# Designs tried in a protein design run: designed miniproteins, single chains, continued (4). Part 90

Each design is a single chain, and the fold is of that chain. pLDDT is the mean over its residues in the fold that is shown.

## One batch from the design tools (miniprotein)

Design m15125
Fold by ESMFold2-Fast:
Structure m15125 (fold): chain A 70 residues (1-70)
Amino acid sequence: PTVEVVELPDSVDPADAAAVAAAVEAKTGLTVTRVRVHPDGQTTEVTTERARFLVGRNRQGRPVALVFHL
């Protein structure tokens, strides 16, 4: 299985749960049901009714979402 990667706007801080949820909804059209910021303060898990996302920074320091379909 190939993991899908979605780039988020550079203004999105992966540790900001509200900004991450809004960006995922805007990019996917899905409704966010759960958001969890990891204790490291660098990654956020987002759950929707159809997919799960892990949001962090790539090698270039840009915010990205890894997509896991349910």
Scores: mean pLDDT 78

Design m15126
Fold by ESMFold2-Fast:
Structure m15126 (fold): chain A 63 residues (1-63)
Amino acid sequence: ASERLQQALNLSPEQRELSREIGAKLREIGDKTDAYLKQAAALRAAGDEAGVKALREQAKKEG
């Protein structure tokens, strides 16, 4: 399965390494975003407006 995808993408060894690095970084960003959204939803459901604001400020500070 993965072999056909690599052939279709026609990637050089350098491009494979760069794609792997980019993929790892995008996954890390996705994981952080998902955690933030879940926590924000829980705080909103609880009516904790101050908690939502604090979480948003923390997210801005971290990037």
Scores: mean pLDDT 72

Design m15127
Fold by ESMFold2-Fast:
Formats: C-alpha cells, structure tokens, sequence
Structure m15127 (fold): chain A 68 residues (1-68)
C-alpha cells in the first residue's frame, strides 16, 4: 500500500509506502494524470494479485479509480 499527495501540475509526493518508492511514485503519478485535479488530491495505491489498484480523491472532484 502507498499514500501520496498530488497537485494539479501532476507533481506527486509519496507520504507513506510499503511498495518500492519508484513503483509507488509511478502509480501515484498515473492516478493524478487520470483524475486531472483542480487542487490537491490524495492517491492510494494497493497491490492485489500482482496488479496495482489506484484511487485518486481530488478535494473538489469525484474519486477516480484505475488499475495498472
């Protein structure tokens, strides 16, 4: 599992991770890109059956979910 903070410019800060940092960062960046947030977003990454499940929650937007 990983938790990251995203910004509207696509930048990501990994706050907590049990995944390799590079993998967590790449997954979180993909989540932010998919969500296209207008402000800060929270990204959660979970590994299930060798797949990364990404949930991006924008402050003023809907929750966007994806799998990588």
Amino acid sequence: MAIARGAPDGSVEVLETTLPEELARNAAEAGVLAADPKGEAEVRVEEVDGKLHIETRAADGPTVRGTI
Scores: mean pLDDT 79

Design m15128
Fold by ESMFold2-Fast:
Structure m15128 (fold): chain A 55 residues (1-55)
Amino acid sequence: SADEEELLALVEELAARHPEQLDAALLRGMARHFLAQGEDPRAMLAAVRRFAAEA
């Protein structure tokens, strides 16, 4: 879905901006794991955006 694609893209962008602190493969794997568990991609995207604003 568009929200899932946006979530994965945002995670990649965050990891690219903070490569010493964030592992892109790990963050992407975590996002996919929670999506597979039935988590709402829109809610996850909102949470990641909130984290990015605080970092």
Scores: mean pLDDT 73

Design m15129
Fold by ESMFold2-Fast:
Structure m15129 (fold): chain A 91 residues (1-91)
Amino acid sequence: PVPRLSDEEVAQRAAALVERAASLSPEELFQELNAVLSQIDDEERRVALVREVLRRVPLEKAKAILKLLKLNPSASPEEIAAAEEVVAELE
């Protein structure tokens, strides 16, 4: 039930999050990512955001976020699979 996030706004928030990612802990980055994801109802768009953010962060941050996603009971298998794909691409 989030009618107000456009694709452009999601991309803008993802870009801002990536710029901050180097200074954020993996836990802080995961919390910020989850805050944006909670605004998105559509699984395909959530998966796209996970891929976009993780592709632009350092490998170690991507690995840490993947671990946190696997421990999060609200994370979908599709979100976890997307994160695993990006981590494999970055290695």
Scores: mean pLDDT 75

Design m15130
Fold by ESMFold2-Fast:
Structure m15130 (fold): chain A 69 residues (1-69)
Amino acid sequence: TRIQRVIDEAVRLAEDLIRQGASRDEIRARVDRLVDELSARLGLSPEERDLVRDVVLFRIDLLVRQAEL
């Protein structure tokens, strides 16, 4: 689905940035930008955008916490 595509792209970006040693602030800013741009490009509804943000924030938080340990 379009929703799953945005989630997958955001998570892949976060994984790449973590691997590169990016800060939490940089990861958050770049992921937020990607989610906004890709959601607009794919024509996601406000409801779909809210769902994407919730799932992405949850998954990114887990990835960043694990990488910082």
Scores: mean pLDDT 80

Design m15131
Fold by ESMFold2-Fast:
Structure m15131 (fold): chain A 66 residues (1-66)
Amino acid sequence: MDEEIAEREREFREGLPERLERLRRMIETGDLPPPPPGDDRSREDRLAQLKANREYLEEELERERR
């Protein structure tokens, strides 16, 4: 179990720049993944979530680089 957590953390760190770039692209273009069936939530709510995720990933990336 601990090895799986460490592996996931390493994969997360290695993937941070690409994930961050994809989030930025989605936010800038507004190209969001399709909502789940029956979910009619606004794009604003989904964009707000993506912006929060981007900010979190930027902070994590800076932390991991140190």
Scores: mean pLDDT 69

Design m15132
Fold by ESMFold2-Fast:
Structure m15132 (fold): chain A 85 residues (1-85)
Amino acid sequence: MKSITLAGSKTASLSGISSGSQGNVVIGIGKDGWKSAKKGQELGGTGIQVRDEDQALREAQKLLQQYPDAQLIGTGGVGTRIGSL
């Protein structure tokens, strides 16, 4: 199953991402977002860094249109914004 993880500026958890799964995407948000993006790539998925939460939500929406059964996961303080998708 594909998953989309939004990793905010607070301490982010990536424990739900399986190694070697090409279906996993990590969207790292803000200054430290590159750490989460790199971890997503190392786990065999895709990692991207965005400047702000609005960019992260737009990228997540595009991915959900392509993969409607993907799980959307918020960590590092972005959980409240996921309800806006």
Scores: mean pLDDT 63

Design m15133
Fold by ESMFold2-Fast:
Structure m15133 (fold): chain A 75 residues (1-75)
Amino acid sequence: MTAEEVEREARRIFLAAGASPEAAEAFARMLGEQAAMLNAAGQGEKVEELLRQARETAPLIAADPELQAAVVAAA
């Protein structure tokens, strides 16, 4: 998957879990950057695992407004 595809999918994952649009965008950008790094290192197969972990953590992040605000502030 390309970094752009990962950003698009991550944004969908976090929005579907109930995260704010701002938090979803911040997480999408971070995961896209990680995907670009994995692809550059020849480890593109790990990008699917990255998205799987995002799906697992998204409900926890959506349930935590303080964590969402901290991520947006750090972005």
Scores: mean pLDDT 82

Design m15134
Fold by ESMFold2-Fast:
Structure m15134 (fold): chain A 73 residues (1-73)
Amino acid sequence: MNMEEARELDRRARELVSERADEAGVELGPGFRILALSSAQALVAAEREGDQELADISRRTLDSIIDAAKRLS
């Protein structure tokens, strides 16, 4: 992965986290934001590489993080 690919992955992951948080009506604190970003980065990478199982796990993990943040808000 070159630097441009890494930047695009990070950009898409941040966009996905913002979209999911907005859909849930949640503002993520720093800890939940870090966890959500990590899961989103894994999801974007898995989709790029065609790893459907990792993509599904990463999606469920991201949803669980957003749900936990909403419960604690």
Scores: mean pLDDT 83

Design m15135
Fold by ESMFold2-Fast:
Order: C-alpha cells, then structure tokens, then sequence
Structure m15135 (fold): chain A 54 residues (1-54)
C-alpha cells in the first residue's frame, strides 16, 4: 500500500539523519558513514520505485 511505502521511506530518511549525527559526534568513521548512507539511499530508491509502479 502507498502509505506504508511512504512511511518506510520517511523512516529511512530519519535513519540517515541519525547516521549524520553519529558522524558529527565522531562515533563513526567517514567511510562507515558513507557506507551506511549508501545502503539507506539504495533502499529508498527501491521503495520509491515500488511507489511509482503502484
């Protein structure tokens, strides 16, 4: 359902904000932050594709 996919995408954006916060706090490395962000972006792209196909 469209709303469920939108909510999942919103949660993934919140996870990206959390990763950025951890990076700014010096708790994760630049490479780790980049890897985690890349993973989340890939998930968002997939979910957006599912939304468009509906």
Amino acid sequence: KIKQLEDQIKQLFQQMDQIDELYKAGKISPSEARRQISRIVGQIIRLVGDLIDL
Scores: mean pLDDT 79

Design m15136
Fold by ESMFold2-Fast:
Structure m15136 (fold): chain A 64 residues (1-64)
Amino acid sequence: SRMEQGNRMVEAVEKALKEGDWDSARLAVSAAVASGMSKEEGERLKAVAEKHGDKETAEIAGRG
């Protein structure tokens, strides 16, 4: 389901952020936004990125 896919996506982005791979996190979230990510999914990714200090990924997630 969309909710399950959103949770998996948040988990994947969070792992990239924990590894300090902000380039991968930014690329993944940009692709998600371009694919029609929901506003709720964007808010989840934004919150996760903000917790890890990746402001660019958070801004992109909030833009969807």
Scores: mean pLDDT 74

Design m15137
Fold by ESMFold2-Fast:
Structure m15137 (fold): chain A 64 residues (1-64)
Amino acid sequence: SVEEEIKRAKELLDQALADPSIPQADLREMQQLYHEALLAYDRGDDESAIRYAKELEELYKKAK
């Protein structure tokens, strides 16, 4: 569900924020993607919310 994808994205963002090896630029992009996912969800755009959440997950995997 969209809620599960957003929850997963938040868990990954929280992990990234606790990881001093993640570049600050990547952290900023992950924060922006999470914000965009929440805005999309709030307006009922579940497709965009899932897309932003998945982009955050991919960025986390690449930055690690």
Scores: mean pLDDT 88

Design m15138
Fold by ESMFold2-Fast:
Order: sequence, then structure tokens, then C-alpha cells
Structure m15138 (fold): chain A 83 residues (1-83)
Amino acid sequence: MKLEEIKALSVDERIQLMKRVGERLKELGVDQPLEKAEELIASNPDPEKQEEMREYIEVRKKATNADELIAGILELEEKRKNR
């Protein structure tokens, strides 16, 4: 879902998407403050999972607001599914 599509959603729909994004970040262990997230990445024994977790952290670092975070995470998940 593109950023423009996220911005066109109702407040309630955006809240539901943010909850879904938050659940996925928690599942990967990258919902923590950035410093702790880096420690969790480093503790993962699977290099492919470390790379995946770092991709989510990069989206978090680049996002300046909630809509950008939602759009970035959803785009990343779609790209990973198609590779």
C-alpha cells in the first residue's frame, strides 16, 4: 500500500493498520527502542533473519510519521514476499 493510499484512509483504518504494523514489529523483536533492537538483531543466530530485521529498522529510521512507517513496512513485506 502506497503512502498516498494510507493518507486517504479514515483515522480508524489508519489506527488498525498501525496496530498490525506494531504486532509485526513485536513478532520480529524490532519494536524496542532502536538501541535494544540492534542488540536483538545481533543475538539472532540466523544471518538471513538479521538482514530482515535490519530492513525493518531502516524503515523505522526513515519514517518521519506514522503514515510513512505503515506504508514503508507494508511495502517492505510485499517486496520480501515477491523475492
Scores: mean pLDDT 76

Design m15139
Fold by ESMFold2-Fast:
Structure m15139 (fold): chain A 94 residues (1-94)
Amino acid sequence: GAAAIAEVEELAKEAIEAIEKGDEEKAIKAIKRIFELGVEAVDAGDEETVDVALEGLKRVIETARKHGHEKVAREAEIYLGLLEIRRAIRKIEE
């Protein structure tokens, strides 16, 4: 829903700003929360929120790599992959 989309977009912005400032712990916390909201959206059939969460994680990965934060990028890639798998499984179960 609109509230979940707004929360995901704000978390993606927070993760990007944290990466730019070198705050890896804050970035990882935001990434994990985006993933949790994405999973809730998959389970609820909220495809718009899932798409926003996937795109948010992709932007975070690109920003982390650009700034040399490979640990943050790798953790975000793991969460992105898990969310994509969760989405795929849900579509098969329909």
Scores: mean pLDDT 88

Design m15140
Fold by ESMFold2-Fast:
Structure m15140 (fold): chain A 86 residues (1-86)
Amino acid sequence: HMLSEEEILKNSLILHLAVGIVTARNAGKEELAKAYEELLDAVNKITDPEQIKEALENVRKASRLFDEGKYEEALKLLKETIEKLK
């Protein structure tokens, strides 16, 4: 009945990424939106809970940077996260 802890973490990450795509596009930040999309594609291939947890923390940090108007820092963090998952 209840999702596993790993499924909850992965679903949370997917939701944060989906919100990131929408908010970045609404702000006219297409490169940032594309980085969120690339990370979402990468996440679908990951089963390691530690990688999911690290990606989730980095996506949460990127969201905070976006809210602060630090778009270049948010983009850099997302790109670094994508590279670590390759």
Scores: mean pLDDT 84

Design m15141
Fold by ESMFold2-Fast:
Structure m15141 (fold): chain A 67 residues (1-67)
Amino acid sequence: SPSEVQQVLARSQQLRDQGLKLIELPKTVDLSPEEAQRLIAEGQALIEQSQTLPQQVGQQAEALGSA
């Protein structure tokens, strides 16, 4: 549905923005090197998820049609 597509795109954008925010956080907050690296890794994972969500829209539409 159009609403579902818009929701996925909005979520993708949200994940990307959140990931970038986590990567930038160690630059503005005094964190341990271990915590900084963990946040950067989490941010990168969120950015990767933001790239895969649009591809899954087609799979979800097919699954809903099959259910």
Scores: mean pLDDT 73

Design m15142
Fold by ESMFold2-Fast:
Structure m15142 (fold): chain A 56 residues (1-56)
Amino acid sequence: SSYYVLTYPAGTDFAELEREARALERADPRLVPGSVVVGRGESKEDGKRYAAIQLR
C-alpha cells in the first residue's frame, strides 16, 4: 500500500511528529487509523525525521 509521509528537519522531537501524524490520521478519511510509524530519514547523515501513515 501507499503511504502519506510527513518530513521534518533533523532534531524534531519524535513525540511531536507522532502527535501531528495521529491528529492527521483521525481527521483524514483516506488514512488508516493506527498505522503511524515514526523514524529517521534514509540517510543518517542528513538526520531528517518522518512520520508515515498508511493510505486506504
Scores: mean pLDDT 74

Design m15143
Fold by ESMFold2-Fast:
Structure m15143 (fold): chain A 68 residues (1-68)
Amino acid sequence: SEAEALRQRGVELYRQGRYEEAIALYREALALRPDDREAMRNLIAALVRQGRVDEARALGARLAEIAA
């Protein structure tokens, strides 16, 4: 799927330390599949690496709600 391909490309960028670009691809993946827990976890990790703690916390709350 397009969302899965975007997430996988984001993971490759994350491995390269290209966190801002990875965040952009994870957000695109989530736009296509809003409840994709894997993409949410990937995005949270990238946001934390960028020091964007408030955004990571907000997404973490959403993930917890979906995972409950």
Scores: mean pLDDT 88

Design m15144
Fold by ESMFold2-Fast:
Structure m15144 (fold): chain A 66 residues (1-66)
Amino acid sequence: MELVEEGERIIEEMKELVKDDPSALLEVENMEERFKKLVEETKDESKVREFIEKLKYALAVYKKKK
C-alpha cells in the first residue's frame, strides 16, 4: 500500500531531524511502532490515512524546532 510507504518516509524524515535528541527520537520510534501495529491490524486506508495526517503534523512540529 502506497500510504504505508508514505508513512514510513515521514517517520524516517522525523528520525533524521531528531537524531541528536534522544528524547525526541524515542517519541518518533514510539510513533513508528504504533504505525506498524496499525498496519498489521488493518488494511483500512481511511485509518492509515488518518494516522499519516498525524505523522505529517508531528513532522511539521519537528521541522519548526530544528
Scores: mean pLDDT 79

Design m15145
Fold by ESMFold2-Fast:
Structure m15145 (fold): chain A 85 residues (1-85)
Amino acid sequence: SFEELKKDIDELIEWMKSQPDPAKSLAVVLKSGYRFAELLYLGNPKKIVEDFLIPFLERLKADPQYADLTDFLKKLEEIVEKYKD
Protein backbone atom coordinates (compact mmCIF):
# COMPACT_ATOMS: atom_id res chain seq x y z
CA SER A 1 0.00 0.00 0.00
CA PHE A 2 0.99 3.67 -0.24
CA GLU A 3 1.20 3.93 3.58
CA GLU A 4 3.54 0.90 3.78
CA LEU A 5 5.77 2.29 0.98
CA LYS A 6 5.88 5.70 2.74
CA LYS A 7 6.79 4.02 6.05
CA ASP A 8 9.63 2.03 4.42
CA ILE A 9 10.96 5.20 2.72
CA ASP A 10 10.73 7.19 5.99
CA GLU A 11 12.66 4.42 7.81
CA LEU A 12 15.32 4.43 5.05
CA ILE A 13 15.65 8.24 5.33
CA GLU A 14 16.10 8.06 9.13
CA TRP A 15 18.78 5.35 8.70
CA MET A 16 20.55 7.51 6.06
CA LYS A 17 20.62 10.49 8.48
CA SER A 18 22.67 8.33 10.90
CA GLN A 19 25.28 7.52 8.22
CA PRO A 20 28.33 9.58 7.11
CA ASP A 21 28.25 11.62 3.91
CA PRO A 22 27.39 11.24 1.14
CA ALA A 23 24.49 9.02 2.41
CA LYS A 24 23.51 11.59 5.07
CA SER A 25 23.33 14.42 2.49
CA LEU A 26 21.43 12.16 0.07
CA ALA A 27 18.67 11.68 2.71
CA VAL A 28 17.50 15.28 2.02
CA VAL A 29 17.37 14.58 -1.74
CA LEU A 30 15.39 11.33 -1.28
CA LYS A 31 12.96 12.99 1.17
CA SER A 32 12.24 15.95 -1.16
CA GLY A 33 12.03 13.76 -4.28
CA TYR A 34 9.69 11.27 -2.63
CA ARG A 35 7.40 14.07 -1.41
CA PHE A 36 7.09 15.43 -4.99
CA ALA A 37 6.52 11.92 -6.40
CA GLU A 38 3.74 11.11 -3.88
CA LEU A 39 1.91 14.31 -4.85
CA LEU A 40 2.53 13.98 -8.61
CA TYR A 41 1.40 10.32 -8.76
CA LEU A 42 -1.47 10.76 -6.25
CA GLY A 43 -0.02 8.20 -3.85
CA ASN A 44 0.01 5.39 -6.46
CA PRO A 45 2.79 3.04 -5.20
CA LYS A 46 3.45 1.41 -8.60
CA LYS A 47 3.85 4.79 -10.36
CA ILE A 48 6.07 6.15 -7.55
CA VAL A 49 8.30 3.05 -7.93
CA GLU A 50 8.34 3.01 -11.77
CA ASP A 51 8.61 6.76 -12.43
CA PHE A 52 10.62 7.97 -9.39
CA LEU A 53 12.36 5.24 -7.32
CA ILE A 54 13.73 3.10 -10.21
CA PRO A 55 15.10 6.12 -12.18
CA PHE A 56 16.56 7.54 -8.93
CA LEU A 57 18.25 4.21 -8.08
CA GLU A 58 19.69 3.87 -11.63
CA ARG A 59 21.10 7.45 -11.51
CA LEU A 60 22.79 6.68 -8.17
CA LYS A 61 24.30 3.42 -9.47
CA ALA A 62 25.75 5.31 -12.47
CA ASP A 63 27.26 8.09 -10.28
CA PRO A 64 30.77 7.34 -8.92
CA GLN A 65 29.96 9.45 -5.81
CA TYR A 66 27.11 7.07 -4.84
CA ALA A 67 27.87 3.73 -6.59
CA ASP A 68 29.91 2.50 -3.57
CA LEU A 69 27.01 3.05 -1.09
CA THR A 70 26.26 -0.68 -1.23
CA ASP A 71 24.14 -0.90 1.97
CA PHE A 72 21.99 2.08 0.95
CA LEU A 73 21.56 0.89 -2.66
CA LYS A 74 20.58 -2.60 -1.44
CA LYS A 75 17.97 -1.17 0.97
CA LEU A 76 16.48 0.98 -1.81
CA GLU A 77 16.46 -2.02 -4.23
CA GLU A 78 14.57 -4.08 -1.61
CA ILE A 79 11.89 -1.35 -1.39
CA VAL A 80 11.64 -1.23 -5.22
CA GLU A 81 11.25 -5.04 -5.46
CA LYS A 82 8.58 -5.06 -2.70
CA TYR A 83 6.30 -2.43 -4.32
CA LYS A 84 6.97 -2.66 -8.11
CA ASP A 85 4.02 -5.03 -8.67
Scores: mean pLDDT 85

Design m15146
Fold by ESMFold2-Fast:
Structure m15146 (fold): chain A 87 residues (1-87)
Amino acid sequence: SVDELKDKLLNSPNVGTGTTVALELLKSGKMSVSDILSLAQKVIIDPRVLKALELLSSGLSVDETIEKLRELGLLTPELEKALRSLK
């Protein structure tokens, strides 16, 4: 459930776990990107994923976010796959 994922994110013991849960919340489509960003800012996650959340929350489309991350050298295959799953 979304509440279980929120609890997991806030109690994440490391960057890897926090990053995985943040991406699961994003893929779920059950929370706004701005709400996910607010939770992610309270924990330590991969800064590339945090940047993706910031770009999406600013109103960029998924495709615009992917392109911007590519330009910044922040796009990983895993992040691109996660972002494309939002379509």
Scores: mean pLDDT 83

Design m15147
Fold by ESMFold2-Fast:
Structure m15147 (fold): chain A 85 residues (1-85)
Amino acid sequence: KSKAEELIEKRVANYVSLLDKLGPDVFAEHLEEQAAGLEKVANGNEKKLQVVALYRQAAEAARAGDKEAVRKLLTEADKLELELK
C-alpha cells in the first residue's frame, strides 16, 4: 500500500462513520452540497466533473442504504482528486 492509498482509506472510513452518525438523508445532503461546490469551480475540467458525478452517485447510494457502494464511490472520488494535485 502507498501512503496515498492509506490516506484515502482513512478519509473514506471517516466519511462512512459520518453516514452512520448523521443518517443517510443528512449525509446525502452533505455530499450533494460538496458536489455543487465542486461543480461551480470545475469550469469544464473533466476530472473535476467526474468527482462531482461520483459524489452525486455516492449520495444516491447512501439514500439507498448501500454503504459499500458509498465507500467504493468515495474511494474513487478521492483517488481522482489526488490526481488533480
Scores: mean pLDDT 80

Design m15148
Fold by ESMFold2-Fast:
Structure m15148 (fold): chain A 110 residues (1-110)
Amino acid sequence: AAEKAIAAVRQAIAAVKAGDKAKAIAYLDQALKYLEGVTDKEKMKEIARLALEAAVEALKSSEDILKSIGLVLRTIGSVLDMELSDDPEEIREQAKEAIEAAKEAVELMK
């Protein structure tokens, strides 16, 4: 599950860079599904950090820059809460929040 979730977020980042909003959203949805099966704390943290990268890339082509900045800040908050936690359920919840915020940032792309 972890490798599939990581691959899905990496594909979402590639789709964002290519301007393929629909494909990026589909990959982020796949990452959310795969994340449910992830038990490795460090892999969940990697997924959340990649979701932040996706949100930052989406910001560069946003139709609403201020709203996208807010979503990037929300993703940063989730990543920080995750880095400060050793509870696997809290880490998973923060990784989910990071992916959801990244998905919303992608929805704002031109």
Scores: mean pLDDT 85

Design m15149
Fold by ESMFold2-Fast:
Structure m15149 (fold): chain A 77 residues (1-77)
Amino acid sequence: VTNLTPTSAKVGETVTITGDAASDGDYTVIFGNDKYPATVKNGKFSVDVPATVAGTHKVYAVDANGNISEEVDFTVT
């Protein structure tokens, strides 16, 4: 997974996180302690995440084979 955007939100906002992935299929996006299903189509995914907890959260994606993307810091203020 590459080009994860955005990397920040305000507490109480629902943010649409988008990114690029090398293969189409079902992914799981990890946002701190929460897990969100995301489907990659045409090398791109989109997932809506409620930013409920202030602080820095690690965000990464897990593909159907258990491969983990690079972790990105996401800041909620």
Scores: mean pLDDT 75

Design m15150
Fold by ESMFold2-Fast:
Structure m15150 (fold): chain A 82 residues (1-82)
Amino acid sequence: DASELEELRRLELQRRRRELAREIADKLLSSLEKALEEKIEEIERGELSEEEARRWLSLALSLYKSEKREERAKEVEELLEK
């Protein structure tokens, strides 16, 4: 049955797409974290405006909270209060 073969191929494609999506998401997350850490260093050096600093710190806080990285999220939150 051609319909059954097509369904099997769709299931295989869905599995591979989910695997690739996770790999891409993990790599993007790692790259974003690196970029955010570089921005946090710029903020600590006083190289960014207060408004820019708040935007980047808010983004970092949101990211770290979503990733359940509570320790780093707390550190970023403390920077936001300054």
Scores: mean pLDDT 75

Design m15151
Fold by ESMFold2-Fast:
Structure m15151 (fold): chain A 69 residues (1-69)
Amino acid sequence: MEEAIEEAKRMAKTAAAAGVARENIMLAIAEHLLGQGFSKEEAAEIVAEALGVSKRTARRAVEEALARL
């Protein structure tokens, strides 16, 4: 989980440097984590910690990402 948080932070930093909107960064990371086999709960925790958002905001992003998969 710690390695996934560090990877998510790295992804977020790269995307932000490229001018990607924060909401789109959250969705992209959530989709990536779900694709890696993380559960909704695990993906939400990783997104919340990596991006410094509330768990509520992270859960919403994960649910939206899951609906798109």
Scores: mean pLDDT 80

Design m15152
Fold by ESMFold2-Fast:
Structure m15152 (fold): chain A 91 residues (1-91)
Amino acid sequence: MLKEIKEELLKLRKEMIKEGKEEKEIREEIFKFLAEVLGISVETVRKGFREEKGHPLVVQLAVESEVARKLREIGDEIDEELARRRAEAAR
């Protein structure tokens, strides 16, 4: 969903701001994150954001749904890795 994608992007932005990164660096990191999530180049993501408003609704919804799905998969993998590290730290 568009809301969920926006919320994840805002969360990433807040984390990078806390690390002291400038707005330009934050934007570049967000584009890199989306490129990895979608499995495409950073340049394609950057261009896509500029032209997103011009895309047919069907294409736009499909891209947004795929991004949301991949963000969820990444989240699940991170949670699993954190659980594994906690188990090892407790031993």
Scores: mean pLDDT 59

Design m15153
Fold by ESMFold2-Fast:
Structure m15153 (fold): chain A 72 residues (1-72)
Amino acid sequence: SMEREEEALEFILELVERDNKAAGQEMTEEDKESIRKNIRLAAKERGVSLEEIAAYVAEQRGLDELARRFRG
């Protein structure tokens, strides 16, 4: 569903924001919109869903329950 795709996208974006903040770089709303566009494009080019990307990233961070939720 579109709702699940948006949840997956925002989860991935939150991790990108955390990584940027840890590096001393705050993202603008324009930066966030650019990243959302790039994530969607990468998913399309790789032939995978946003939910599958989010699930993979969650698993890599030990968030197995969240990964199952994204795939379910």
Scores: mean pLDDT 84

Design m15154
Fold by ESMFold2-Fast:
Structure m15154 (fold): chain A 98 residues (1-98)
Amino acid sequence: LSEKERKEAVLALAIIGLHIAIKHLERQDLTPEARRLVEEARKLADEASKAFNAGDYETALQKYIEAARKLAEASRLAGDDETYRLAEHIAEVLEKEL
């Protein structure tokens, strides 16, 4: 794979994982604070997806990292250790591509 293809593949896989994690938390009975963080993560992920589809991988990467961090905090507040670990891992993988 070229460096561009590798970065695009990493982004695509992280996007899939992040959307699954967001939907999982959206189905939970969350505190207002945790729910707000999930809503912020969803908005950032939607903005990042738009940037990704436009070929703006740098903007997509930054916004997905922010979404993953918001999701990690929401998971921590919800006591969802597994989703917290997934969101943290996604953020770490994406930060390596910056």
Scores: mean pLDDT 86

Design m15155
Fold by ESMFold2-Fast:
Structure m15155 (fold): chain A 69 residues (1-69)
Amino acid sequence: MEAVLFKSLEDLVEYLKKHPNAVILATGTPEEVRELAEKLGLEVKNIDGSPATDEDIEKAEIGAILEYY
């Protein structure tokens, strides 16, 4: 299970194409996904795997919680 920020909906779609075993458990604003990630004990990451900063959260359009099967 991972929390990931995306700059756009198109970036999320491209990520899912590259990770066909990924399932979306939740989507929302970056702030909503950050709050959910904190409750789940997850680190919020950028698409490149780096830890998300407050600036990254402000610049992102969408966040997702993903599970891998």
Scores: mean pLDDT 84

Design m15156
Fold by ESMFold2-Fast:
Structure m15156 (fold): chain A 65 residues (1-65)
Amino acid sequence: MLVSKQAALDIQLVALEEAGLRVVYDGGGEIVVEGRITTPEQRALLEGLRKLAEDVGKKLTHIER
């Protein structure tokens, strides 16, 4: 169990945006991420975010464009 789950989630969201994906919505128990996975780094960041979201009880939705 992560002691700083919210801090880890925040860091992962910033890393995802810097990698070229967009956080469209973050609230009410849901996170919506938009963007096409074109690099292994983007895939790893999205998988990490999914696990962190599950840890804090949030649903992750990914929209590929």
Scores: mean pLDDT 77

Design m15157
Fold by ESMFold2-Fast:
Structure m15157 (fold): chain A 65 residues (1-65)
Amino acid sequence: SLADKIRFLLDKAEEIVEKGGDLELARQIVENARKLLDQATLSPEERAEFEKRIEEINKKIDEKE
């Protein structure tokens, strides 16, 4: 359930960034996903995937600002 919530949040943040939407909102969503990731018991592979996605989204936000 936490993994599904993290995926949903990251998918939403990616969509906001891709559509040129509210980058502040995208940052907040990524921060919430990171907090859930810190609380989640996940496989090493799933954790690495989410960490990489967070880095990629943050990099894209920084490039647009």
Scores: mean pLDDT 84

Design m15158
Fold by ESMFold2-Fast:
Structure m15158 (fold): chain A 77 residues (1-77)
Amino acid sequence: SMRDEARRLVTKAVSAATNGDEKKAQEYATQAGDLMGLSPEQKQQAVELARQAAQAAKAGDTDALDLSITELVRVLM
């Protein structure tokens, strides 16, 4: 189902972000947003949150990482 595919893409986006991979995190967030038919504004928000999460992960900022991941999942699910 589209929901199961979206969940898989969200999981991949979160995994990429926690590994500090900004490019993959943004790519998976974009794919999840497209699959779920989100507005351009919501897709841009998800991409920005994925980037912020990856940056927080690289910086070792666990609080910022947790907040960004929580908001990313909220926007995409």
Scores: mean pLDDT 87

Design m15159
Fold by ESMFold2-Fast:
Structure m15159 (fold): chain A 76 residues (1-76)
Amino acid sequence: SGASPEETRTMGEIAAGVLKAIGDDKGYERIQKLVDEGASLDAIKRALTEINIENLDKVKDPALRQQLLALKAQLE
């Protein structure tokens, strides 16, 4: 992946925060562990696909929904 370690960490932290906000504690812990272990952006993208982070119907906060849409654009 062409992303810097800082960009990868930022994307992972945003994803973990969104998962926690929608009540996916298991998804939050999974992504946070990958961030803490210095995982690649591709590993984080794969994990996000497996935990269905793209389910926007669970996000009621408009700011969090916008962050999730921005994250989804980076994943696609």
Scores: mean pLDDT 71

Design m15160
Fold by ESMFold2-Fast:
Structure m15160 (fold): chain A 68 residues (1-68)
Amino acid sequence: NEEIIKLKLEKLKNDPDSYISLDDAEELANIENPELKQEAIEVLKKIVEESSNPKTKESAEYALKKLS
């Protein structure tokens, strides 16, 4: 569901410390829409660099590895 993914990305852009569950990471990792995939990669890279939450960083790194 592209609308749900878009809303999740907007939330993460506004709050990099938002928790990313493993289910959320898997959903982001499986984005097939090229525009959403590119936005997800940019958002996840920022989370990896800026988040203070180690679990969120690990989930973001996992999703980035699968998107790459």
Scores: mean pLDDT 76

Design m15161
Fold by ESMFold2-Fast:
Structure m15161 (fold): chain A 76 residues (1-76)
Amino acid sequence: KIEEIKKKLEEAKSNLEKEQTRLAEVQGDLARVQADPTASLEREIAARIRLVGEQFAVDMYKKKIEELEKELEEAK
């Protein structure tokens, strides 16, 4: 049913916005760590790991949205 696909699409878009916000926060954190000459290598590695994780989450939700939009077009 089209309404169910629309609901899933809305949820996926909401999740994408949340992950994009987190990605921006993690990018800012990494930039601050890189600008801080007293920051440990361990802290920079942790920030980079978080960046990779958030990028993966963003990409995953983008893919899910594309799939749901395709399902919605097929249901029309």
Scores: mean pLDDT 82

